# Designs tried in a protein design run: designed miniproteins, single chains, continued (3). Part 112

Each design is a single chain, and the fold is of that chain. pLDDT is the mean over its residues in the fold that is shown.

## One batch from the design tools (miniprotein)

Design m11894
Fold by ESMFold2-Fast:
Structure m11894 (fold): chain A 64 residues (1-64)
Amino acid sequence: SAVVTEAPLDEAGALETLRRLAAPGAVVRIEGETESVEFPLRPEDAAEVARGAALGGARLQILR
């Protein structure tokens, strides 16, 4: 069973959460209105992911 952490909806809060939880085996789930995608969470991608989710109004969840 994965531990799920939901990130804040704002870009800054999402970025801080993504950077804090980036670890080997961590996965980001992006929940949009019409689609959901999962991919490995890499620290170098955190800023782009946070910005994209905030602009798109998508929910971010981190699975560990």
Scores: mean pLDDT 79

Design m11895
Fold by ESMFold2-Fast:
Structure m11895 (fold): chain A 76 residues (1-76)
Amino acid sequence: SFVPTPPSEEEIEAAVKAVEEATGLPVRRVLDARRLDDGHILLLAELSDGRVAGALYDSKAGKITYLGVGPPPAPA
């Protein structure tokens, strides 16, 4: 479906905590948070060092199923 129910603030906070625990770095800001068709939450977050973390979070299991960390956003 193209119109999934958006993640709750509590689900986003849980996903942020999971990313912080997995990376060992504080999240500076959330860039994007959406619910995918399979019910996973896609979180895109800027870490305190400027890198971007992308995560798939399973809110029912309380776990990250995918985590990738990329470089800071390219200069405009």
Scores: mean pLDDT 80

Design m11896
Fold by ESMFold2-Fast:
Structure m11896 (fold): chain A 70 residues (1-70)
Amino acid sequence: HMEEVVIGKNLSQEDIDELKKKIEPVFEEYQKKIDEALRAGNLDEVNKLIDEASKKMLEIGKEFAEKRKK
């Protein structure tokens, strides 16, 4: 009857789990590639991989935020 107080409606446990599940494989994939580049002594490649990982994580975050807005 009364107005409901919504706590965590914007980020439910389900949403948090989904975001984490999407980010974890990207993080692991790029961590492995960065390690390979470090072994090869390609510090420039390491920086490029970090930039690529950041872009992918940003893309996942954007997609998640857009889905949440609905």
Scores: mean pLDDT 71

Design m11897
Fold by ESMFold2-Fast:
Structure m11897 (fold): chain A 97 residues (1-97)
Amino acid sequence: EKEKEIKELIEKAEEAVENEDYKEVIEIIKKNITEEDLKEYAEKYGKVEIARKIGFILELVKKGYSVEEIEILVKSWESGEEPEPELLAKYEKLLAE
């Protein structure tokens, strides 16, 4: 029963990430998703990449990063492309702390 609820939450988080709605992703993650849940989801459904991405966001939430900061870091991680100049300054500041 809990496993089904966690699967549904992770699927909603995946959709929110695809839509670049990081505020929604963070709200979903804060409800009941743990690192253990993500590992089980990746193992059972073979969705390792999405589990890693959501796990990265979960770690940033635990460290107290803002929605804006998380968005910058996730986009940089996904594409490997240089962020826009204004976002790059924030991203470098986050990495220095």
Scores: mean pLDDT 71

Design m11898
Fold by ESMFold2-Fast:
Structure m11898 (fold): chain A 83 residues (1-83)
Amino acid sequence: MKELEEKKEKIKKLIKEAEKAFKEGKPELALLLLKEALKLAKELLEYAKNVIKDKEKIEETTKLLKEVEEKLKKLEEKMRELS
């Protein structure tokens, strides 16, 4: 459980750093941070399914993964508008 919480906090930190980078006019940095968060969220979901096997934790990590995917998609759309 401690490892799951630690990885979840790292993902949340990357999301916040990405939001800050976007607000500071660094959308490319925000994109890189969200891609890293996506990679970690996918790894965390695999860990929750294969090691933890707790339905509640699987649902929690699935929601986090979807949040990262949605934020990444919206950022990619905004970057296309800036081009």
Scores: mean pLDDT 80

Design m11899
Fold by ESMFold2-Fast:
Structure m11899 (fold): chain A 56 residues (1-56)
Amino acid sequence: MTPEELAEALAAAFPDVPDAILAAFIRRELLQPGSPYDEAFAEEVVRLALAIRRAR
């Protein structure tokens, strides 16, 4: 899954969640032990998800 695909899904699922809460949720879920995702991937998903929500 690309950062863009995941960001779009998360922006659609959580349209009304505050930016700080959504960012914390994304970082926590993607950076769990055993996750294939690194910190750079998680930060890109956060950046894209917030940008998608702001554009709507």
Scores: mean pLDDT 80

Design m11900
Fold by ESMFold2-Fast:
Formats: C-alpha cells, sequence, structure tokens
Structure m11900 (fold): chain A 99 residues (1-99)
C-alpha cells in the first residue's frame, strides 16, 4: 500500500466515523463501531510513520480525524474549527517570514 492509498483510507474511515456519530451516539453498537474505526485509523497512521511520511502530515491527518469526530458529536463548534485553522495558517506564514 502506498502513502497516498493509506491517506485515502484514513479519510474514508474518518467519514464513516462521522456518519455513525451523526446518526446516534447513544447506541452501544454505534459506539463500538466508532471505537473499532478509531483503532484502525491509529494503525494506518503508524503505517504512514513507518513508511517515512512527514510527521507534520501525520499530525495533520490525526487532528482532522479528531476534529471531524468532535464536530459531529457536538463537542466543538464550526466556529472553533475555523478559528483553529486560521491560527495554524497564521503561525505557518510567520515561520516562513522569519526564515
Amino acid sequence: MTIEELKEKIKELTEEMVKLAKEDLSTPENQKKIEELAKEIEKLLEELRKMGAPEEEIIELANETITALALAAGVITEEQVAASRERLAKHLEKQKAEE
């Protein structure tokens, strides 16, 4: 499996988790399925690390997965996600300007 195939699979599993979280988090069956999907995503992230994918890309994928699930579960708001993305973008631009 290539790095790009692993990234695509992680995104697909994240979307499946989000769908389950939006349907009904109160059912033990959906909670178990979300937990199983989360474990599979963790294994794929470790495979990406072993294949030499940049750590920044691995962290970004992990954060996107956590953010998507938290947003779907209502733990965070879309405004908080937007603010976090803006802060990261400004931080990266500042690092480039200081080089």
Scores: mean pLDDT 72

Design m11901
Fold by ESMFold2-Fast:
Structure m11901 (fold): chain A 63 residues (1-63)
Amino acid sequence: SDAVDGAGAGGAGAIASGKSRAVGRDLNGHRVETETEATETTVVSRGTDLETGAVGESRGRFA
């Protein structure tokens, strides 16, 4: 990624930027904690299996 765009998101000052946490159960019955952190231009989501310790992370950007 060598291109930049000019302020596609934001401009509101009211975007709910912060952390959102949820604990649920997957298809295998394992308890999974999901944490999502959002800003005006990015979102990062992290999931942790509390029984196995497996971790996954995905990151997105609002252009």
Scores: mean pLDDT 61

Design m11902
Fold by ESMFold2-Fast:
Parts: structure tokens; C-alpha cells; sequence
Structure m11902 (fold): chain A 94 residues (1-94)
């Protein structure tokens, strides 16, 4: 697998884990503009989604939150970190 394929598999697996926890998850490319991320969040909030996660390759949780205009609780940040860790472990076994 290329490094890009590994990163994409980890993000998609993390998205599956977070969706099971009730999150609405969108995986985007690194070059997606901040304005587009914020539009996604606003539209999904209007639809009644309160637990929204945007996953961006090679980006920290804090930077993803900042770019998307989302504030996560410490508990939500830990859930996202745990999902990313579990996804990385699962992909490493494939």
C-alpha cells in the first residue's frame, strides 16, 4: 500500500468507529477549503446533527476543529483520538 492509501484506510476506519458512536463523519481531502468545511458543518447542524466530525489527512484534531469552526469537549476529543488509534491498529493488521 502507498502511504496515501494507508492514511485513507485509517480515516475511513476511524469514520466507521465514530459513526457507531453517533457521530456524523465526513472524510475530506487535505486541499478542501475551510469555507467548504464550515458549510458542511452548518448544513448538517441545520439537519439536526450535533455530533459532527470532519476528518482531514495529516491534520491534528485541534486543527481540524479550528478549520471546520467546531468546538469539541475533552470527552469528544478523546473519543476521536481513540477512534484514530483503533483504526490505525486495525489497518496495521491488514
Amino acid sequence: MTPEEVVNKILEKAAEILRKKGYYVVVVSLDTPDEDLRKIVEEKRKEGHEKIVILVPNTTIDEMAKRAGISYSDEEKEEIKQAMFEAGVEVSRE
Scores: mean pLDDT 82

Design m11903
Fold by ESMFold2-Fast:
Structure m11903 (fold): chain A 84 residues (1-84)
Amino acid sequence: ELAELIREYKERDTPELRKKIEELAKKAEKEIEELKKEDEERALGRAAAIIAEGMEAAGIALDPSAPPELLALAEAAREEAARA
């Protein structure tokens, strides 16, 4: 579950990274909750795409020195986006 994954990283992240994860979590959770009312599978795919796009826009996924927690989150998001 993307919302749970985001919350886990928020708790284990640094203060600077926490802000970026919180923004991604807000987007993902909002989209997941809305789309779950229509189609749960589609909601997961959409949320993954939003997270992947957000991380790329913020430079997190493209940052070579990004913390392991953010890199793992980006990988999980890409995996689910590829399935959607």
Scores: mean pLDDT 55

Design m11904
Fold by ESMFold2-Fast:
Structure m11904 (fold): chain A 92 residues (1-92)
Amino acid sequence: ARLREVVEALVAAHEAAGRGLPLSEEALEAARLVEEAMAAYAPDRETATPRESLLAYARVVEGLPEEEARRAAEEAEEELRALRAARLAARA
């Protein structure tokens, strides 16, 4: 899956959890891929930020060069924040 698809799956998982629904298969797979990428790229997962997790995914799963991966991770983090904020506002 591309980084954008992973972000969308994680947002959907957050929405489902907020409704007390089980996580979708897509959301579970997205989480697994991020964890796998973190283990391969950065073993210190306890202090990792969301951006570092997305950077690991872009480097390990997408195979992007460091400069492109860093920018893709930054953009994906901003998209994740915006989508979560929009969904929260829609509930309020």
Scores: mean pLDDT 64

Design m11905
Fold by ESMFold2-Fast:
Structure m11905 (fold): chain A 87 residues (1-87)
Amino acid sequence: SPASLEEIKELLEKELAELVETRKREEVELGVEHARAWAEKHKMEEVLELLEEWIEKNREKIEALPALPPERRAELRAELEAALAKA
């Protein structure tokens, strides 16, 4: 069965929270960029609003994270693509 919009938002919030706790700054930034692109493609305004609110709430935490090597960006894209496919 397709997940409800609310279930998709909860899954996204969980994935984003995990990223900011265990990842580098660029991993989080790339993750948000990928999720935003997905939400824009599917015209999910509520998910876009969630992402903007989450970014604002976590801005200082994200800015404090150390930088990521470029090779890890490709791996993170694949991880997020797999996560969104499950939603």
Scores: mean pLDDT 68

Design m11906
Fold by ESMFold2-Fast:
Structure m11906 (fold): chain A 99 residues (1-99)
Amino acid sequence: MEIEEAERRLEEDPLDAEAWLRLGLALIEEGRLEEAERVAFEALARGSILLGTGVDPETGLALLAAAHEVLARIAEARGDEEAAARHRANAEVYRAQLA
């Protein structure tokens, strides 16, 4: 249910960081880790471009924070606590830059 809602939001606005986060987390809850990983890397790529080019740094930071939150949850699901901790730290750093 949440997957279809998040996908619809991303069809209308592919820079909606909350929709990227919700989609990734919903896929993880269903055990669809490979799809969640693709979603996270797509959000990461979009965020990196926006931040790196200076076109929209705030949206870029929000997308990077969402991507790293999803990647942290995927790492936790795979038992990689070191990767999970690193991705959580990155998400926190990006969120702090938005404040």
Scores: mean pLDDT 87

Design m11907
Fold by ESMFold2-Fast:
Structure m11907 (fold): chain A 90 residues (1-90)
Amino acid sequence: EELRKRIEELKERVEEAYKKGELTKAQYTRIMEALREAENLLRQGREEEARELIEELEKLIKEKKYEEAAKYALEFLIELGVRLLAEAVK
């Protein structure tokens, strides 16, 4: 419940920052994609992985470090993609 609410608050914050021109479309898209994957992790009971992403993005977004936030989100998505590929070739 708490983590899901924090994701919703982050999405609102990121959308607002994008509308104000504080981050690029690419940065916005990567962060939003990572937050969507965090929601999927929560549905699967993988709370610790979701929490780590949420905590780091909250810190970076509060400090308006959107480039770093987008980079962290991209790294998270790449690692998730690598894991999914490894599972698929078992």
Scores: mean pLDDT 80

Design m11908
Fold by ESMFold2-Fast:
Structure m11908 (fold): chain A 92 residues (1-92)
Amino acid sequence: SKEEKIKILKESLMTDAKVPEELLENLYDIENMKKLLKHLVEYRLKQHEGENLDEKEVLELVTLSLINAFNLLGLPELAKVVEEAHKELLEE
């Protein structure tokens, strides 16, 4: 089901990327999605410490990965929230 797919994705993000549960409580909230993207960027940069990764390129990669994940799950409305959150982060 759609709900089960969302649950599996949330559990994966908490386990594999150490995302706090509170950031996953309301995925349709743009501010929470911005915090999720920031968390994923910071987590990726820490995992690859010393590789001199460009933060903007990492943000683009995690954004595209999350958009693709939501689209594959049949959640284009959440993919759109990710796109809007990314746009707002680029304007900060």
Scores: mean pLDDT 83

Design m11909
Fold by ESMFold2-Fast:
Structure m11909 (fold): chain A 64 residues (1-64)
Amino acid sequence: AARDRAIARAIAARFDTDGDGRVPARDFAAAMRREGVSISTVLTVLRLRDADGRVDIDAVLAAI
């Protein structure tokens, strides 16, 4: 949803301190849940995490 995507983008900007477009999946998901993002969107973030526990922000935004 547009609301979930807007919240995800704002949180991602806060967590992407390196500017590499990747953020810790669990911290990102927890922040989204705290902001009232839907459980399906939170689960999508966790499913997109790589072996290092990080997710690509563009992949998350495309999946929402």
Scores: mean pLDDT 77

Design m11910
Fold by ESMFold2-Fast:
Structure m11910 (fold): chain A 64 residues (1-64)
Amino acid sequence: MVVIPEEVTEAILLAARAELSHPSAEGRAAAARILGTDPRGREALEAALSDPHPVVREAAREAL
């Protein structure tokens, strides 16, 4: 298992948080799955539970 440097992980999480504003529900759902890989993404995942699209809410629920 390859350990990703902290700085790279933080950049990925920041990009995923930005993707939660994407107009595509599929894009927001993918961002929620990425945010679920690290506890720092939990706050953004909880916000995704309020997304108007059920696919995004389901992805956030599964990632929590």
Scores: mean pLDDT 75

Design m11911
Fold by ESMFold2-Fast:
Structure m11911 (fold): chain A 76 residues (1-76)
Amino acid sequence: SMLSVLQQAISYIQQGIANNDPQAGLQNAFNLLHSNDPALFSDLARHLAAVNPDSYEQAAQIALQYLQQRIDQIRA
């Protein structure tokens, strides 16, 4: 389900942060989203490009917020 894909993407990013490798977490999340929801992948990529984060740590936090907001919208 879409909710499961979003939760898994968040888990990948959180695991990356916990392992001090936010770049790997983001890469795993992006690969998952690209394969399962290319439209959401494109929207998230566009959002990150617009914010233009200075680090992978910042990008990971922005991506987490974006994906969590999407889950909240689906559950509303």
Scores: mean pLDDT 88

Design m11912
Fold by ESMFold2-Fast:
Structure m11912 (fold): chain A 86 residues (1-86)
Amino acid sequence: MEQLEKALQRAEEGYERLKEAAKKAIEEAKKNPEVYDEVKKRMEELVESAEKALKRAKENPEEAPGALSVISGELSAAVKLLEEIK
């Protein structure tokens, strides 16, 4: 079922991009101790949300489009936060 397999692949790619954006944001936040704990916690929450969605999609392929939507949203939030702390 090519469409669900493609959605899962895109979700996995989005999750990897999210982890990279979160890592960059946490590193940038280390320069400002006042925001470090908040940024780290927020990024960890975004990654955890995406990981949970991806795990569900791997067990139930019908959830793959939903996981892609969640992960895309979390990635957008992470990128926005990273740009705000630069």
Scores: mean pLDDT 84

Design m11913
Fold by ESMFold2-Fast:
Structure m11913 (fold): chain A 73 residues (1-73)
Amino acid sequence: MKVTAGGDSVGRTKAVFTVGKDDGPYVLEATEILPNIYAGVITNKVTGEKYDVIAERDPENPDKFVANILSRE
């Protein structure tokens, strides 16, 4: 239901996160809202910047999530 995953980089619209990864500067904390669909936040551990995201679990790898970056206005 709740997931925590790490990542090395955030792209313009997407980022990939892996459960158990803790060596990268980014962390995803998300809660399942629909089956395999998560709402959450990416945090840059160095700068403290935060991105609101909708993350989807990779159907071929349950430890991987693709986070879609939502623009804040």
Scores: mean pLDDT 80

Design m11914
Fold by ESMFold2-Fast:
Structure m11914 (fold): chain A 75 residues (1-75)
Amino acid sequence: STLEALARSTRRSLEELREVYADDPERVARLEEILAELEAARTEEEMKEAIARAFAFLLTEAVDRALKRREEEKK
């Protein structure tokens, strides 16, 4: 099913990001919170909400990382 495939892909992306941020406890805690929401979802509506929140987090983190990299390049 599409929803199950999206949930699996989303979980994998969050788990990979958790490994990337292994030494950043704040990011790890946020990733664990989102992963817990995905695991707790019991209805299709809950799963959609959890996936949407996970995607919002992933997008925000990608933007923040890009901006921080730019700031580090600007010396």
Scores: mean pLDDT 78

Design m11915
Fold by ESMFold2-Fast:
Structure m11915 (fold): chain A 71 residues (1-71)
Amino acid sequence: DIDRALVAMVVELYERYGVPEVKDKEFEELVKRARELVDRGDVDGAIELNKKIAELAEKKGVKNVPMPIKA
C-alpha cells in the first residue's frame, strides 16, 4: 500500500541521499513508521513496497528515485 511504501521510500532516501533537514514533519512521520516496520520485522514487506514507492515518487518528481532497500 502507498502508506507503507511511502515509509520505505523515506528510509532509503535517508541512507542513499542522506538525512535532509528535518524541517518537513512529513519525513519525520515516515521515518517513525519505517522504524516500526523494521522493529516488527516487516523488512521484507518494506523492501517490496519500496520499489512501488520509488516508481511513484519518480512520477511526483523525486530526484534520483531510489530502488528497493538492500538492508
Scores: mean pLDDT 52

Design m11916
Fold by ESMFold2-Fast:
Structure m11916 (fold): chain A 71 residues (1-71)
Amino acid sequence: RGEQMYNEGVAQFEAGNYEKAKALFTEALAASEPTHPIVPQMLDNLAAALRGLGKDEEAEKLLEESKKIMQ
């Protein structure tokens, strides 16, 4: 489930559709177990999509909050 959403998110990101990529990465993270090895990569790509939208502060906040969970 999360893998499919993540792969579609990557395709949308590569096409420059950052809003759609953000939505797909967010759903992929919600569908994934927090300890899954792919989660750090999903978080990085979600932050990249947010930066693509000019939402640098939101990207920084997301990574800061996520680091508290992932250590």
Scores: mean pLDDT 75

Design m11917
Fold by ESMFold2-Fast:
Structure m11917 (fold): chain A 70 residues (1-70)
Amino acid sequence: DPEVVKKVLEILSTKDSVIDPNSRAAVWLGIGLWALMNGDYDLARRAFEQALALAPDDPVVKEILKILDS
């Protein structure tokens, strides 16, 4: 859904992630974004849940998961 992708891009431009780009959390964040682009919301949720488990204070992943749970 292009509207979900647009909302995610808005979050990425409005909030800074605290995830280290060289971490496993960054790999899961990348997988989640790739899954969203392909319309695989189940994989996206699992990947973002894994990223949040590794970086529980990340505001970007929290907001993305709220959108996916709506």
Scores: mean pLDDT 78

Design m11918
Fold by ESMFold2-Fast:
Structure m11918 (fold): chain A 55 residues (1-55)
Amino acid sequence: SMAERQRRMELNRYRGLAVSYEVQRIHNAKYGSPEDTQKAEEAYKEALEKAKELE
């Protein structure tokens, strides 16, 4: 159905965002500020939570 297809697309989008934010968190933990690391961590958690809601 269209609704199921849209849900899968949104799920894939948030999974992709979570991966991107995880990469940013790891990079910032090594090379960035603690503040930027925390922001990336929170964005990562939010993306994961939205992805879990769509599963």
Scores: mean pLDDT 86

Design m11919
Fold by ESMFold2-Fast:
Structure m11919 (fold): chain A 64 residues (1-64)
Amino acid sequence: MEKTLTLTLTNGGDHSVRATITVTLDEDNNIIGVEVEAPDDVSEEEKERMRRAVEESIRRLNEM
C-alpha cells in the first residue's frame, strides 16, 4: 500500500508558508510521485527546485 508524506516549506525571514509538497511512496520507500502546491507568485522554476530538493532528500533518507 502507498504511503504519503506531506512537507511544508516556510520563508526563513517571515515564517510564511511558501509551499506544500506531497510525496507518495511505495512499501519500500521508493518515490512514486511528488506534487508541489505553491502560491501563484512562486515561479515554475522555483517549484521545480523545491520538487528536486525533496526528491533528493527522500533518496538520501532511503539510502540510510
Scores: mean pLDDT 69

Design m11920
Fold by ESMFold2-Fast:
Structure m11920 (fold): chain A 65 residues (1-65)
Amino acid sequence: MTLSPEDIDRIATVIQRAQEEGRISPQTAQNLLDVLDQAKAEIEREGKDIPLDEFSLRLQQAAAA
């Protein structure tokens, strides 16, 4: 199973909601949204398939930064 642009849009909504509710910092939200923007560009502009496990790891690394 690979990441779709629709999956990215759903995850972005969750991140934005978490930030609005004060569950994550604005910096953490921005780091996560940057990962989403990069993944979306890889899929839409470069035609790459991103495995969900790889994408999950990218989000974990961004959240830890």
Scores: mean pLDDT 81

Design m11921
Fold by ESMFold2-Fast:
Formats: sequence, structure tokens, C-alpha cells
Structure m11921 (fold): chain A 98 residues (1-98)
Amino acid sequence: RPEVEPDVLFEGVEPEDGGGFVSDLVKELAREGGFSDEEIEAVLRALGADPDARPSPRTSYRYTSPEALERLIRALRELARRQRELEEERRERERRLA
């Protein structure tokens, strides 16, 4: 279920033949923050959790704004961080109920 479509996030960023661009961004986040594969997968799920998402095989985006790209990187990083925090907080809640 798409909460935020990649096309909206990529406003002002145009990855050419676009299919691998999101994966490249997520991998770059892993390098910068030392994310695990599981956290990377969680981010990809949040963005690509649409198994029925409309395919854009000829998506041709052009990277014209480094600021827009940096925003995307931050958004992906924040998604991974929140995912991890939510699970950790939920675990603490369960322990607190003990």
C-alpha cells in the first residue's frame, strides 16, 4: 500500500531508466549509516510495498538537483530509523507490561 509514491518523492530528481535508482539511494544510505540489509529492505518495502504498482519500464528521469536527491536520502534514512524505533518501542512496551 503506497503511502507516498516514489514519483512524488522524486519531484525534481529524474533517474534515467529509473528502475534501479531507489535501490542505489538505499545502498548509499547503508554505506553512510552502516545500515543492515534488513533495515534497507524495510525502507524498500515502505517505498516499494506496491506489488501491484504501475510499472514504468521507460521511466527516464534526469538528475538536475542535488538538493532534491539529498532530501530523498534523508527521507529514506528517516524511514529506516522510524521503523527501527517503532519496533524497539513496541518491545519496551511489552516488557513494561510485564
Scores: mean pLDDT 54

Design m11922
Fold by ESMFold2-Fast:
Parts: sequence; structure tokens; C-alpha cells
Structure m11922 (fold): chain A 60 residues (1-60)
Amino acid sequence: GAHDGGLYGAGAAAKGGNSEAGRKAGQAAVTHGDAELARKYGEEAGSPEYAEKAGEAAAS
């Protein structure tokens, strides 16, 4: 769910080094349940694996 999407967004930031994009991914997942937006911001954070997990969790 949204909580897990937020955690994966933060993970994307930690792995990719772009903390701003990771925070946006987490917010998109947690506050809006927006799987596509969570995935896009996770990709900008530099971690495609965590980006996909954030999107999947937001969609759940």
C-alpha cells in the first residue's frame, strides 16, 4: 500500500543519491497513491529497482 510505496521511494533516494526525487516518490505513493508518479520520481532518484517497487506498492 501507500506506506510501503513511501518506504521504497526513500530507498530509491538512498540507493541513487537524489534525496529530493526520493522524497517526491514517497509523497506520490503515500499521499496520492499515484503509482506512475512514484515510479517516475524513484527513477529520477537513480534506482530503477526501488522505483518499480515504489510504483507497485503505491498501486497495491
Scores: mean pLDDT 66

Design m11923
Fold by ESMFold2-Fast:
Structure m11923 (fold): chain A 90 residues (1-90)
Amino acid sequence: KKEKALKEAKLYLEIAEAIRLALENGEEAAELAKKNKEILEALLELVGRLEALGREHADAPLEEQERLALALVEERIKELEEKAEKALKE
């Protein structure tokens, strides 16, 4: 159980790092996704959420759409970090 929790925490942190790298350099994020299917799946899920957000706010100014997109990305990173923290405490 403890070993599984450590592996899950590590995966959540790796996904959070892949998202951070995608904001800075998409190529590095793509390399991480190639190494782990769960990272790829998490990045694709985030892309889906960003597309849905873009459709919902299509009439908004570009600057507002960018702020909303960044807020969504930051929320996802925070969720992953919180999941890692909880897994380590179990």
Scores: mean pLDDT 77

Design m11924
Fold by ESMFold2-Fast:
Structure m11924 (fold): chain A 68 residues (1-68)
Amino acid sequence: MEKYKELIKEAYEIAEKLKKAGYEKEANILLGVAELLEDAIKRKDWKTAKALAKKLEEVIKEAKKLLE
């Protein structure tokens, strides 16, 4: 659970940086995946949460490349 909260927090921080840098589309994709993960956690759907967390980690990695 804690790992997912940290991942969601990082996603929101990176999305803010992306929006400020002009990458609004990429920021919205990142936020969308983070919101789906939050919903899965709220529903206690741990199978979906695990899959979405993996996807979110991948999207964060690609987003960080845009900010380099």
Scores: mean pLDDT 83

Design m11925
Fold by ESMFold2-Fast:
Structure m11925 (fold): chain A 58 residues (1-58)
Amino acid sequence: GEAAERAKRRGEDAKKAGEALKVEEGIKYGQLGVEYGEQGNAEMGMKYADLAGKASGG
């Protein structure tokens, strides 16, 4: 659904930011956000995307 797609995109963005900044937590949580988003689990996907964003600088 739309929420899962948004979670996947946020996870992808946070992972890329983590890779650019070399923040391991941002990369790991971003990857989990993408994975849960692909599974359609929007709630978990959004949680991990948010954690990745915070780890990568906001």
Scores: mean pLDDT 78

Design m11926
Fold by ESMFold2-Fast:
Structure m11926 (fold): chain A 77 residues (1-77)
Amino acid sequence: DRVNRVLDTLRNLSYAVSNNDVNSFNNYVQTLRDMGYDDLAQRVVDIYNNSPSNDQAAVNIGRVTRDVRRRYGIDRD
């Protein structure tokens, strides 16, 4: 339940960044914080702020999503 919501939120964060949708990005960051994942939310914010392009930020957020899936054994590919 909670892990699937985190994964959905991370996927939506990646799409928001890729689409240059700053309002949705900020809303999804707040969703992660509300779920108690402050460290994960901060990592995503740091990726967005330190990435030279929105495309690179989206790729890096996608890698965070993959790491979460690996940790919880939800998706193998």
Scores: mean pLDDT 79

Design m11927
Fold by ESMFold2-Fast:
Structure m11927 (fold): chain A 62 residues (1-62)
Amino acid sequence: AALEAERQAAYDEMIKAGEEASRRVKAHLDAGDEEAVRQAATEYGKKFDEYNARIQALEAAA
């Protein structure tokens, strides 16, 4: 029960982070700042990996 709630919270955080990353990438792209686009994409990729690792750890603990 508690692990299911934590897994759902982690998933919700991942979705919100993806939406925020998409908005930032679009804003930088519209501004023509390709380096900022690359940085924002790299930062999101790292966070996405962290969320996936957390979800897997919670599933393994069940």
Scores: mean pLDDT 79

Design m11928
Fold by ESMFold2-Fast:
Structure m11928 (fold): chain A 73 residues (1-73)
Amino acid sequence: KPSEEQLEAEVYAALGEIYLALGNLDEKRGDTEGAIESYEKAIELYEKALSIHPTPEIEQLLKDAKERLEKLK
């Protein structure tokens, strides 16, 4: 059974994935400012998840979100 910390980290990671998806949608609609804000929020949430329970999967999600954000700046 997952630990309390693992479940909490999974919730934050899931919220990060939602914001990452919103950022991708904003990019497709030409809303660069909205995309940047959504990717920044995803990064914050993934960093929070990693602070609670680090996993390679969450580290990869954080890396992908940061790479996406850098392409817009």
Scores: mean pLDDT 85

Design m11929
Fold by ESMFold2-Fast:
Structure m11929 (fold): chain A 76 residues (1-76)
Amino acid sequence: MSYEEFRKELEKLFEEIAKKYGVSKETVRKIYERVYYRGASYAEVAKELGVSKSTVSKVYKELKPKIDELIKKMAS
């Protein structure tokens, strides 16, 4: 998988999860960046984005395995 294909799949994933949890695509992207990439706590991210800690947890738990699979495909 190319970086461009990875980016397109990542954007689709953010949109799908955003629609499922009733948040913006930008909120999903920020949860990914803060928690997945930087290791920020759910409480900190929830406060920053104005969402519940449970929303951050649910979004991240669904994102992580799907992003991990996309990264594996990009590395191949």
Scores: mean pLDDT 81

Design m11930
Fold by ESMFold2-Fast:
Structure m11930 (fold): chain A 63 residues (1-63)
Amino acid sequence: SMEEEKKKELAKLLLRTRAELLLPGAEIEIEEVDETILRATARSEEGEVVLVADIKSGKIEEL
């Protein structure tokens, strides 16, 4: 549905925002792991950060 699509876009925005706060200027890649889970990987010269978002709960966790 349009609502599920919008939830995914919001989750991607939140992942990108969180990654940018944790690792400014990093290259950010977002992957759909499954229908409800998104993973963001941020990489820079400072290091790597991996974040996971659950679309159903709205929860974001750092791995």
Scores: mean pLDDT 83

